# Designs tried in a protein design run: designed miniproteins, single chains. Part 1

Every score and structure here is a prediction.

Each design is a single chain, and the fold is of that chain. pLDDT is the mean over its residues in the fold that is shown.

## One batch from the design tools (miniprotein)

Design m1
Fold by ESMFold2-Fast:
Structure m1 (fold): chain A 60 residues (1-60)
Amino acid sequence: SMSEEIQELIKKGDWEKAEELIREAVEKEAKKRGVNDPKEIEEIVEAILEQLKELVEEAK
């Protein structure tokens, strides 16, 4: 699943590729919900990345 792929990328430290997959997932969900504002999509992606980075830092 995409979630498993994102977790593996984060585990490897590949945050750029993880961000791309997260953005892809967010864009897909946004389209389903009728959200087409790229600024709103970017804010959601950033929020998810920040939360994931915090969780990884705590799991050291």
Scores: mean pLDDT 78

Design m2
Fold by ESMFold2-Fast:
Structure m2 (fold): chain A 88 residues (1-88)
Amino acid sequence: MAADLEAIKELLEEAKRALEAGDVRKATLLLTAAAIRLVALLQEHPGNEALERVLRLVLEASRALDAGDVEAAIRALEEAIRLLEEAI
C-alpha cells in the first residue's frame, strides 16, 4: 500500500505543477489516473476513511477544473497531497 500511496501522491504533485503552469489538460489526465488508482486501492481496502477522503478531494479538484476554478482545484490537490503524506 505505501508504494501505491507514493505513486498516487506523485500523480497529484505532477497535476498541481501542471495547473501552476496553466496545463489544465495534463492536470485532468493526471487526476483521472490518480482517481483510477484510488478506486482500485479502495476496492482492496473498503472503508478506509483516509483513502475515501483523498478520492473525494481528487473528484472535487476535477469538478473545480470543469467549472474553470483552477485555484479551488489547486487547494483540493494540496489537501489530498497532505493527507497522503500523513498516510505514508
Scores: mean pLDDT 86

Design m3
Fold by ESMFold2-Fast:
Structure m3 (fold): chain A 81 residues (1-81)
Amino acid sequence: MSPAAALLAQLYQQVVSGKLPAGTRVSLAELSRASGSSRATVSRAAREMVAAGVLRAVREGRRTVYEIRSLEEAEAAQGAR
């Protein structure tokens, strides 16, 4: 498993605890600060998570942010026949 899996687990833990609910939009800088990972690592992880359907890339003004999706939505996106 890539480092993206560990970051995703951390984000879902925050969603479960109510600190970061599904639908929350976070920037790469915020993910880097929250995870303690470098911006390069977070950028790669975010791209992998978007490809997996667990994050959604959203352009917000002059920056790109990532929206937290539910685990059920991510599984449905990958498992739909």
Scores: mean pLDDT 65

Design m4
Fold by ESMFold2-Fast:
Structure m4 (fold): chain A 81 residues (1-81)
Amino acid sequence: SALEEEIARLEREMRELAARAGEALEAGRYEEAARLLRELAEVAERAAELAREAGDEELAEFYRRAAELAREEAEKLEALA
């Protein structure tokens, strides 16, 4: 379905952002890593919206939690910057 294809696209974007954030962390670039994690949270929130539109409340909750964890990690990194 179109919704499943869009969610898959957002999942790929989330993986790319996570990889870039990991690379920034490895290099000690905490401010950059925090920004990438905040972008990841935004993409996860969009995926949660689409899952909710598809009637998949469990999947929506999964992405909502992913966004929350990404923001929490970003805040911790911002405190170290």
Scores: mean pLDDT 89

Design m5
Fold by ESMFold2-Fast:
Structure m5 (fold): chain A 55 residues (1-55)
Amino acid sequence: MELSEEEKKKIKELQIEVGMLALKLAMARVFKEPQEKIEELEKELKEKEEELAKL
């Protein structure tokens, strides 16, 4: 399977977003952010990981 430059850019952007969300979630847990905030970050991370998995 040959990926276009646009598809490669999208994959790279999604990988960066997943990494950033994972870091935000880790920080939220360390700083004991409200449960609602942690759940929002977990949901966003899962959705982005699922998008990446489909590519």
Scores: mean pLDDT 80

Design m7
Fold by ESMFold2-Fast:
Structure m7 (fold): chain A 64 residues (1-64)
Amino acid sequence: MKEKIIEAVKKLAELGLMDPETAERFIKEIEAAKTQEELNAAIHRLVNTLDDAGRDAFAEFLEN
């Protein structure tokens, strides 16, 4: 769900695991995704910008 992914990105920015400006760009990209392929591509780019700690936190936020 886009809403859950957006909330996870906001939490990453709040914890300092992602720059607020970068988080805002990904939130806009996720909201703009019209197809599952576009959404998956946006998530793939997001995950590739995170280190191991950021990826672990992101996965945990999505599981809640």
Scores: mean pLDDT 81

Design m8
Fold by ESMFold2-Fast:
Structure m8 (fold): chain A 57 residues (1-57)
Amino acid sequence: GPLTEAAVAAAQAAGAALKAGDTSSPAARYMHDAIEAGGGAAEQLAAVADAVARGEA
């Protein structure tokens, strides 16, 4: 639904910025550190958002 699509779009935008190496914002830095520290929830949410955006989940 629209809320899920908005959440997926936001997660994809954040993930794209992170992959591009944009850690200038504190929020992006925190997300990067959490993912690299093995924060399973952050990694799972990013993977699910990516799969949903691709139509695979």
Scores: mean pLDDT 57

Design m9
Fold by ESMFold2-Fast:
Structure m9 (fold): chain A 62 residues (1-62)
Amino acid sequence: MKLSLEEAAEVAGEAGKETAKMLNIDPEEASRKGRELALEKGLTDESLARMAGNLAALELAK
């Protein structure tokens, strides 16, 4: 099933939040950044949305 832009943004937010918890950084910032990245890229694929969330958390950890 193809995700809506909003559903993909939610997936990215959750993925970023989980990765942020592992990296001991702010999960709310990672969630927000992941959602923004997914919306900016127009993602509708769950796997790509999860990757966007993870990338957002990694960028915040730098």
Scores: mean pLDDT 82

Design m10
Fold by ESMFold2-Fast:
Structure m10 (fold): chain A 74 residues (1-74)
Amino acid sequence: GLVLAMAFEIQRRTGLPFEEALRIAQEVAEAARVSPEEAFRLGTELLVRAGVPRERAEEVARIVVEAAMKAMEA
């Protein structure tokens, strides 16, 4: 599903443990349902808190938010 795909992308791009990547993916997917801008902000801050440099965190958050938005197009 979407969340699992986002978690693998986060893990691949950041090197975070899968359990942490999955948690971040779940939160970003839920936030994206309400606001893509808030999902991007939340995803970036969660990745930075997990130890990812801000520039990379922003790139990864953008990618996973875009994936979530595409999946929500009915």
Scores: mean pLDDT 84

Design m11
Fold by ESMFold2-Fast:
Structure m11 (fold): chain A 55 residues (1-55)
Amino acid sequence: MSMEERKRRLLESLLRMKEQGASVEELERAVRTAQAAGLLSPEQAEEVIEEVRRA
């Protein structure tokens, strides 16, 4: 699976969590965890955080 596909699937999951009442802080923590695990580049992590903030 490409990093772009992983980014898209993570974003879909995070937007679902936001709809269910998860805080932006919790969602940002999840993104940072994925970045630390090597699932996302630092640039992709920032893009996902911005999308979560916009939604």
Scores: mean pLDDT 79

Design m12
Fold by ESMFold2-Fast:
Structure m12 (fold): chain A 71 residues (1-71)
Amino acid sequence: MLAEEAAREARELVRRLLARGLAPDVAAAIAATAVSIRAVARVVEGEISVEEAREMARAAARAAEEAAAEA
């Protein structure tokens, strides 16, 4: 499911950014933004709808914030 995919990707990005020494809030912001950009690219390519991209962006932001808060 797209939301689960976005959440998983955001959590993985937060882990990688934290491992590089970024602050949790910065790691969360970058991870959520990166997943959102990829979701927009998929809309532009006709792969997913705008509503699906919106759900992915919301799931990514939530997952990134949660992962960073646990660090």
Scores: mean pLDDT 85

Design m13
Fold by ESMFold2-Fast:
Structure m13 (fold): chain A 73 residues (1-73)
Amino acid sequence: ERLEELLREAEEHFRKGLEALAAGNYKEAAEHFRKAAELLEEAAELAEGELKEELLEGAEYYRKKAEELEKLA
């Protein structure tokens, strides 16, 4: 299912972003978090109700975090 695939891809980018952040690679971390946000936004288009709201909140959180990390790089 497309929704499940998007969520799986978002989780993988989130994981890689955390690994990059732990290593001090702010640019790579920002790129992964930005990709995770994009995938969560796509997933939200396929969801409804509470799940859609949670996915959109998650996307905004990771997009903002990516912007903050880009300023530090």
Scores: mean pLDDT 85

Design m14
Fold by ESMFold2-Fast:
Structure m14 (fold): chain A 83 residues (1-83)
Amino acid sequence: SAAREEAARILRETARRLEELGDPVTAREVFEIARQVEEGKLSVEEAAEKVENLARLSRSLGRDESAEVLEEAARRLREIHEE
């Protein structure tokens, strides 16, 4: 669906930004979420929840820049409507 393609695009963009910030472990997790959304194994809503959980974990580890990138991604995902 167009919604899943847009979600996967946001997630891949987010993962690349995390790699640029020097957070390859979180980037890998976000790439895996993108893959699962494309394969129909995760809904866009479930992907947003997983990204929000990664944002909270990043904040708890003092990775505030990673957390901000993930929080923005989750907000964008929640604005996607599957019709």
Scores: mean pLDDT 87

Design m15
Fold by ESMFold2-Fast:
Structure m15 (fold): chain A 98 residues (1-98)
Amino acid sequence: MENLGLDIVKLLYQKGPMSAAELARALGVSVSAVRKALKKLIKEGMVKKTKTPGVYELTEMGEFFARMIQAIDNSVANRTRALSPQEAADRAAIAAAL
């Protein structure tokens, strides 16, 4: 998926259903660029139209994809926090002292 498509998927997952104008405002891109990306995401089965006209939300596939990306991001962040530079330095200093 392209960068704009990924950003749309992440925003819809984090903030819930959004209009093309709200997505354009949040991402700092044109509404036409967002609509083009949304059309592609709908074809890919990642995004669907809601009952509210002009509002879009993630499909089950899109939510699964967003959860996988977020789980990977959270896992990396948790590993970085667990292996902080300070903890890594402390472990290395102890090893060097032995």
Scores: mean pLDDT 72

Design m16
Fold by ESMFold2-Fast:
Structure m16 (fold): chain A 97 residues (1-97)
Amino acid sequence: RVVELLREAAELAREAAERARAGDGEAARRLLEEAIRKVAEAAGLADLEVEAELSLEIMSLTIALKLVEQGKYEEAAEIAEETAERLERLAEELEER
């Protein structure tokens, strides 16, 4: 379940990056808000170490969201993509446990 939520959040973050680069700030904002919700759900189900790691990823997505609100779409896309890559790697690591 945690793994599934992290993969869903990673896909939403990647989609947000694509929408931001396309100049669709409204779609990017909505997708980032959904990604944050999925990571928060995963954090609530995780052990303390994983919860701490996911708290940092929530902060990264929140920064991307603020950058979208400021019209800084390329910077937002870069952070969203980096966060998606980290979420996917964490999901792979947890699945192998």
Scores: mean pLDDT 87

Design m17
Fold by ESMFold2-Fast:
Structure m17 (fold): chain A 67 residues (1-67)
Amino acid sequence: MKEKADELKKRGDELEKQGNYKEASQFYLEAARLYAEAGDMEKAREYVERAKKFNQKYIEKLKKELE
């Protein structure tokens, strides 16, 4: 489980570097879920918070587009 969470986290990191915040957020949420299932609650919280941050960036981009 933890190895799969680490792989999803790496995918999220790659998407973040590409500026694909929506998909990066989704991969971070999946990684957070697997970290929680593995008992790593600290990493689970960190990646949930990171996912919320990138989802907020995506929402802000949409708001600017609708202005």
Scores: mean pLDDT 79

Design m18
Fold by ESMFold2-Fast:
Structure m18 (fold): chain A 80 residues (1-80)
Amino acid sequence: SEEEIKELEKKAEEAEAAKDYLKAGEYFRQTGMLYWLAKDYERAAEYFGKAAEMYEKAGDLDKAAESQRLADLARELAAK
């Protein structure tokens, strides 16, 4: 739902502000996934990109690469 997306986005921002980068990455990834399901691919790309940045800061390079790939795919879908 729209409310669920806003709640997850807020949790991601709060985790990032707290410098809990692993948790921030998980919440940003979940936010991107909900936008993807809503077919808002531009927003999905934005949040998957933020997830990748957070995972990189957390040192989880595998999750960072996965999230960046999702951001790239969402960006391609948004362009169509």
Scores: mean pLDDT 88

Design m19
Fold by ESMFold2-Fast:
Structure m19 (fold): chain A 84 residues (1-84)
Amino acid sequence: GAVTVEAIAGGEVLGEGVGRDAAGAGEAAQRAADAALAAGAKEGVLRAIAEDGTVVGEGPLGGDLEGAGRGVAAAMQGAEAHLG
């Protein structure tokens, strides 16, 4: 399967990526978080979404590199469990 990771702030998707394994999903989550931070997001969520639309992981978007790193880690825990 695959997971789509979306960075959502203010009700808008500011970043998105797709991963088919744990490493690819981690890269997708980081790219989504980086895009949201580049857009000036200070708060929001990272969601890992399976192909059927099920949310398999979620973490807070902290608005800085440390907060984004924590959000990526939290979202990836659920995505890794779903992928294998």
Scores: mean pLDDT 75

Design m20
Fold by ESMFold2-Fast:
Formats: sequence, C-alpha cells, structure tokens
Structure m20 (fold): chain A 74 residues (1-74)
Amino acid sequence: SSREKEEARREAEELLEEAERKREEHEKEGEELYKKGEENPEERKKLYFLGEASRGVGDLAVAVARTVARNLLE
C-alpha cells in the first residue's frame, strides 16, 4: 500500500541522516588525527593510518545505510 511505501521512505531517510552524521563525526576525527600526525613525527604513520581508518568507517556506514535504504524501498 502507499502507506507502507511512505513509512519505508521515512525509515530510509532517517537511516541516511544517521549515517551522514556518523560520516561527519568520523571525517572530523580523521582530520584531527591527521593534524596530530603532522605535529608528532614519531607517531605520524600510526596517526595517519587511524585517520584514514576513521574516514573509511564513516564512508562504510553511509554505503551500508544506502544499501539498507534501497532494500526498504525496493
């Protein structure tokens, strides 16, 4: 029914909004870790890796949310 489609759409929108917030948090964490790596040469490789990993987790969260949202709508 049209009601079920509207409910699925709302759920999909909420999932995507939550995933985008998580991406923003991980993006900021990645930027902070990158800057900390620049300021700490002895830990630079580790901090850069952690920054990239944090960004990757954020991107993965959005990718998963998009897949779930698509499955809810189709």
Scores: mean pLDDT 82

Design m21
Fold by ESMFold2-Fast:
Structure m21 (fold): chain A 81 residues (1-81)
Amino acid sequence: MDALELLEKARREIEELEEIIEHATKRSPEAASPELVEKMAELREEMLAEGITTSEEFVEALLRRLEEAKELLRRAEAELA
């Protein structure tokens, strides 16, 4: 599989998750782009379906996804070395 494709995917997911987490934790979602606001709403709906009902649990779930994305980045970097 293409190491460049994995690298691009991992970097993209990390950047998107970091922006979503920043706007979610600062409680200033109106300052975010419409695309980020929609992505945050979709993630919140997915997590509500899983029983995550509090803002604290939502942020914790986002942090877990960020850790997973960082692991993907590390794997892609190892393949490029």
Scores: mean pLDDT 72

Design m22
Fold by ESMFold2-Fast:
Structure m22 (fold): chain A 93 residues (1-93)
Amino acid sequence: GSLLTEAGRALLEGRLDEAIEQLEKVIEQEPDNSVAWVDLGDAYLRAGDFDKAIEYYEKAAEIDRVLGLSNLAKAYEENGDYDKAKELREKVL
């Protein structure tokens, strides 16, 4: 029952602009919230902005290495870069 929970629902429902606005408020208050950075990456990835998604997943990886790198690997795989995804997954292990 928080902005993060509401943003997660907005993401699931495809309300990307609303999710981004809510997540920006979360990271302004909690810049170390790795989940909020991942959710921002997911929102931009779904909006078709791969470069912005990677930027936010890299921010998440600075806070939570496993979470951030796992989501970076997923994004590269969805973009068809299987070699980069494999490299990133091996860094998590």
Scores: mean pLDDT 86

Design m23
Fold by ESMFold2-Fast:
Structure m23 (fold): chain A 86 residues (1-86)
Amino acid sequence: DEASQLIQKGKRYFDEGNYEKASEYFDKAISLDPNNAAAWYYLGLSYFKLGNYEKAIEYFEKALASDQPVPRDYVQEKLEQAKKKL
């Protein structure tokens, strides 16, 4: 679907190190599917890479709150890393 395509584009920009564009695509995916835990996780990772740890924490918590599958151990590790930066 469109949300899945936006996530794929976001991941490409993330892999290229363009975290600003990556976050734009993940944000669009969340606007279409607010329950998409993977999109919340990648949005959190993008803000973590941009040095916005407060936003990263918020979005990692959104990913963990979802009933959708995410790598919970990795999300929790990134959440703890972001908290250490504050």
Scores: mean pLDDT 85

Design m24
Fold by ESMFold2-Fast:
Structure m24 (fold): chain A 65 residues (1-65)
Amino acid sequence: IDEKEVLEALGRIYEWLGKKFYEKGDYEEAAKYYEKAAEYYKKAGNEEKAEEAKKKAEEARKKAA
C-alpha cells in the first residue's frame, strides 16, 4: 500500500461518513465529511471523485442553511 492507495481509501471513508450524516439529516456534518473526501481524492489524483464529493458538500451546505 502506497500513499495514493491510503489517500483514496481515506476519501472513500469520508465519503461514506458524509453519506451517513446526510441520510440522518445532519447536513452540516455531512458537508464537512464530503469536503474531507474531496480533499483526499484530490491528493490521490482522483479528480472525478474529488469533484463529485465537492458537489455533494455544496448540496449539504445548501440544505443546512
Scores: mean pLDDT 84

Design m25
Fold by ESMFold2-Fast:
Structure m25 (fold): chain A 72 residues (1-72)
Amino acid sequence: MSAEELIEEARRALEEGDYKRAVDLMEEALRQGARPEPELLLEVAKAALKVGDIGRAFYFLAEAVERELEER
């Protein structure tokens, strides 16, 4: 699965309320060099909090902040 396909599936998982799948898919997308929009990273961070994955929630929040700073 490409980085773009992982982002697509993560969005679908969020829409379906499958928060764990969204978190797992987004982590893999970022590992493959995907550059999702900060708003999507924040939604996945919220999903991570909903499933009790505090570590990945902070990871996605840090990524979102970095992207927002890059956009200026």
Scores: mean pLDDT 82

Design m26
Fold by ESMFold2-Fast:
Structure m26 (fold): chain A 61 residues (1-61)
Amino acid sequence: MGVEQARRLLSDRIAEKGSADRVTPAEIREIARESGVSPATARRLLKEIARESRELEARIA
């Protein structure tokens, strides 16, 4: 449902911005609204995706 869509939109935004910490609270709210999830859920998903991305970067850096 909304969680899978939110993860995809957040991943795209992180890639576009270059880092998860560059994604603003306003952008998180926008993605939450588009995906039909709560802002709290979107924030949690952002944290999870950021962790996964850093683990991958650490492996190849």
Scores: mean pLDDT 77

Design m27
Fold by ESMFold2-Fast:
Structure m27 (fold): chain A 73 residues (1-73)
Amino acid sequence: TPELEKRLTELEIRRLLLEISISATEMVIERMKKKNLPQEEIEKEEAEKERLEEERRRLEAEIEEVRREIEAA
């Protein structure tokens, strides 16, 4: 169980870092929009944000799986 708790903590730290990356990308997108940068450049950053959000969803599923294992132990 201590090993599962350590893994949960490591996954939660990875989720936090990913959430920071998503927030930073959103801030970049908003600044690009305010500066009227080309739509193609904005769409490229929006695609990167979607990629990070997909990664966050996968990580969240892994966290829930580990939580279930801890509760079952």
Scores: mean pLDDT 86

Design m28
Fold by ESMFold2-Fast:
Structure m28 (fold): chain A 66 residues (1-66)
Amino acid sequence: SAAERKARLEKAQAQSFLLQEAIDKYRNGQISLEEAEEWIREKAKELGFSDEEIDFLVEQFRRIAG
């Protein structure tokens, strides 16, 4: 349905935003790698992501950052 497509798009946009924001803050020297991972976990949890989805996002961040 259109509502399901909208929900998936909004979720994908939120994931992209969190990763980009964490990478930018880390690469600009504003936060450490550990602080960036904690920031992703906190923000994704606030947005209602599951533990599995949060772990996946942190893994993606680690692959991009390292």
Scores: mean pLDDT 85

Design m29
Fold by ESMFold2-Fast:
Structure m29 (fold): chain A 59 residues (1-59)
Amino acid sequence: MEEEEKEKLIEEISKLYGVPKEQLRATVDALGLTVEELKSMLKVIKIAKEDHAKGPLTW
């Protein structure tokens, strides 16, 4: 059942990066990334995107 969570995380990260899901999935599988690592990565990406949207001078 972790596989379904992993797939959802890969899709969200793929959309945020603007890369094909298939390419990101291949990279994740090659690196053996866990669901927890993907969750951490997605959280960091969302924070970075939010800060960028607010402007490069966010504190």
Scores: mean pLDDT 71

Design m30
Fold by ESMFold2-Fast:
Structure m30 (fold): chain A 57 residues (1-57)
Amino acid sequence: MDVEELIKKAEEAEKKGDYEKAAELYMLASRKLRDQGKTREAIELAGKAVEAKQKAL
């Protein structure tokens, strides 16, 4: 699964109210971007994961 597919699935999870799953998918996408050297983009997705996790509470 590529980064783009992970982001799309995370957005779909948010739309369904599954914020826990969205947070996991955003974190996976962030990790893959970091491994590719795209540190700034990875930080941005990690921020989205944190926001989703807060909404899951």
Scores: mean pLDDT 81

Design m31
Fold by ESMFold2-Fast:
Structure m31 (fold): chain A 88 residues (1-88)
Amino acid sequence: WEEYAKKGEEAYEKGDYEKAAEYFEKAAELSSGTKKIQALLGVAEAYEKLGKYEKAAEYYRKAAELVKNEEVKKKLLEKAEEMEKKAA
């Protein structure tokens, strides 16, 4: 998962958000727990930059489902709602 997470970060830094989303999706598939949450957030951020707000909301919600901390979970759900409003 680390190789794909690193490639995702490098793509994001270069402004290649489509590649960043694909690499972070692969990182999420190959990971669990906190690492999977980090990768799913990378996917959400990349789709947000692409203006694909429906997809961004989906991945923020997926990350929230895995978060144990109530405060962090609430923030991710609020972010998903913001994305859904932008999609409308």
Scores: mean pLDDT 80

Design m32
Fold by ESMFold2-Fast:
Structure m32 (fold): chain A 60 residues (1-60)
Amino acid sequence: KKEEELEKLIKELVEKMKEYRDYSDKEVEAMLKELKEYAKNNDLDEVIKRIKELIELLES
């Protein structure tokens, strides 16, 4: 499902952000919630594509 794929990608993105050690678990959960709500109000496919690109770029 697109929602499940989005949640997985958001989790990946947040894990990368935690590498900086400036995010608590509470902040991570807040970010996950915000991103998921944002995706509901926008084109889900575009949001998924964008998050994938951000993760790839962050890892490079």
Scores: mean pLDDT 68

Design m33
Fold by ESMFold2-Fast:
Structure m33 (fold): chain A 99 residues (1-99)
Amino acid sequence: SHMEELLEYQKKVRELAKEIAAGPFAELDRQRLELAESYGISREFYEKSTDAEILKKLREMGFSDEEIEEFRNQLFDLAVQELKVAVDAVMEAKEKIKK
């Protein structure tokens, strides 16, 4: 049916988009870990901690509210880049896949 064909097409687009985005997403994850390490947070602590726990640790380490806000803004910029990668990957997948 037309609906089944549409669902199959959407599945193929999502699967290819995921493959296209995999490298860029891994690079953004590396940048997030490097950002955390630049503030003295270990990769292991970052990966196992909630955002609230990370912010608490930054305060305990003596960072000011302004420095913590800069850290949040840098994380937000990386999140925006991740959204752009996701959108670009879907658009590329749609161009490569024919219904």
Scores: mean pLDDT 87

Design m34
Fold by ESMFold2-Fast:
Structure m34 (fold): chain A 68 residues (1-68)
Amino acid sequence: SAADQLRELAAELRKDPRLSVELIGDDTLVITSSGPVEYLVGLALRLIGDYPDVDVKVEGDTITVTAK
């Protein structure tokens, strides 16, 4: 399920010390980066390509990933 994919994604992203990852409910991930905006944009593009069942939004230094 999309919720299972988001939980697995959260665990994987938390291995990167540049990222702070919060799971809100079972359907939304909020990812904040301490790196440059270009790093966040690159991450968001990879997420869009790899996870077709989620919506990805970038606002400032934050990526929000929501299950469809």
Scores: mean pLDDT 79

Design m35
Fold by ESMFold2-Fast:
Structure m35 (fold): chain A 60 residues (1-60)
Amino acid sequence: SLTPEQRKKLEELLDKALKKSPHPSKEDLEAMAEETGLSVETVEFYYQEYVARKIKEEAE
């Protein structure tokens, strides 16, 4: 599980990246992993969850 600080930082980075491009590159995800201290796999998992949540939010 993420710490609340790691989760908040990751969500801020994802929000910022997605405002610039709907498809962050692998390099962007690696940079987020470095910034948050998480693995790239963890960042990819939360990226997918975040996008799914936003898609569902837009559909409603």
Scores: mean pLDDT 77

Design m36
Fold by ESMFold2-Fast:
Structure m36 (fold): chain A 72 residues (1-72)
Amino acid sequence: SLEESKKNRDLALEYIDKALEYEKQGDYEKMLEYLLKALKYAGKTIGGGPLRQVNNRMEKLPNGIKLYHEYG
């Protein structure tokens, strides 16, 4: 529903904001944790805005963290 989509959007954006705060601190493990939480909710929204933000931030993770997530 539209109401469920709005709740999922709000949650996704909240987790993206937390991930950005951890990025500023250099805590890339926590950044990834919150991006994965954001991704769960972003995939349930109408439109691609939150999902694009998660993907853009995932690309900013150090290669070691990205490879651990994908292959470890």
Scores: mean pLDDT 78

Design m37
Fold by ESMFold2-Fast:
Structure m37 (fold): chain A 90 residues (1-90)
Amino acid sequence: LDAIHMQLLKETIASVLETLDRMEPKADEETKRLIDEAKSLAAEAQKLMETGGTAALDEVRALVSQAIKLVQEVLEKLNESSFAVLSAKL
């Protein structure tokens, strides 16, 4: 069970990093700061998993949750810009 939880966290971290990498070229300076913060949290989560194992699971989960919240904020900022462009075309 712990191995499944660790695997899911690894996949979630990888997904977060891939999403941020795809979004970075489209981001303004303020959004890039959020991307950098999310990447930093994801990197800390990976390091903590490698060094702490299952004993660090709760802390890794907290870091991943914070990174996901930042990814959601970045997506909302980009979606608002896309929505504004679509509204201007109508």
Scores: mean pLDDT 73

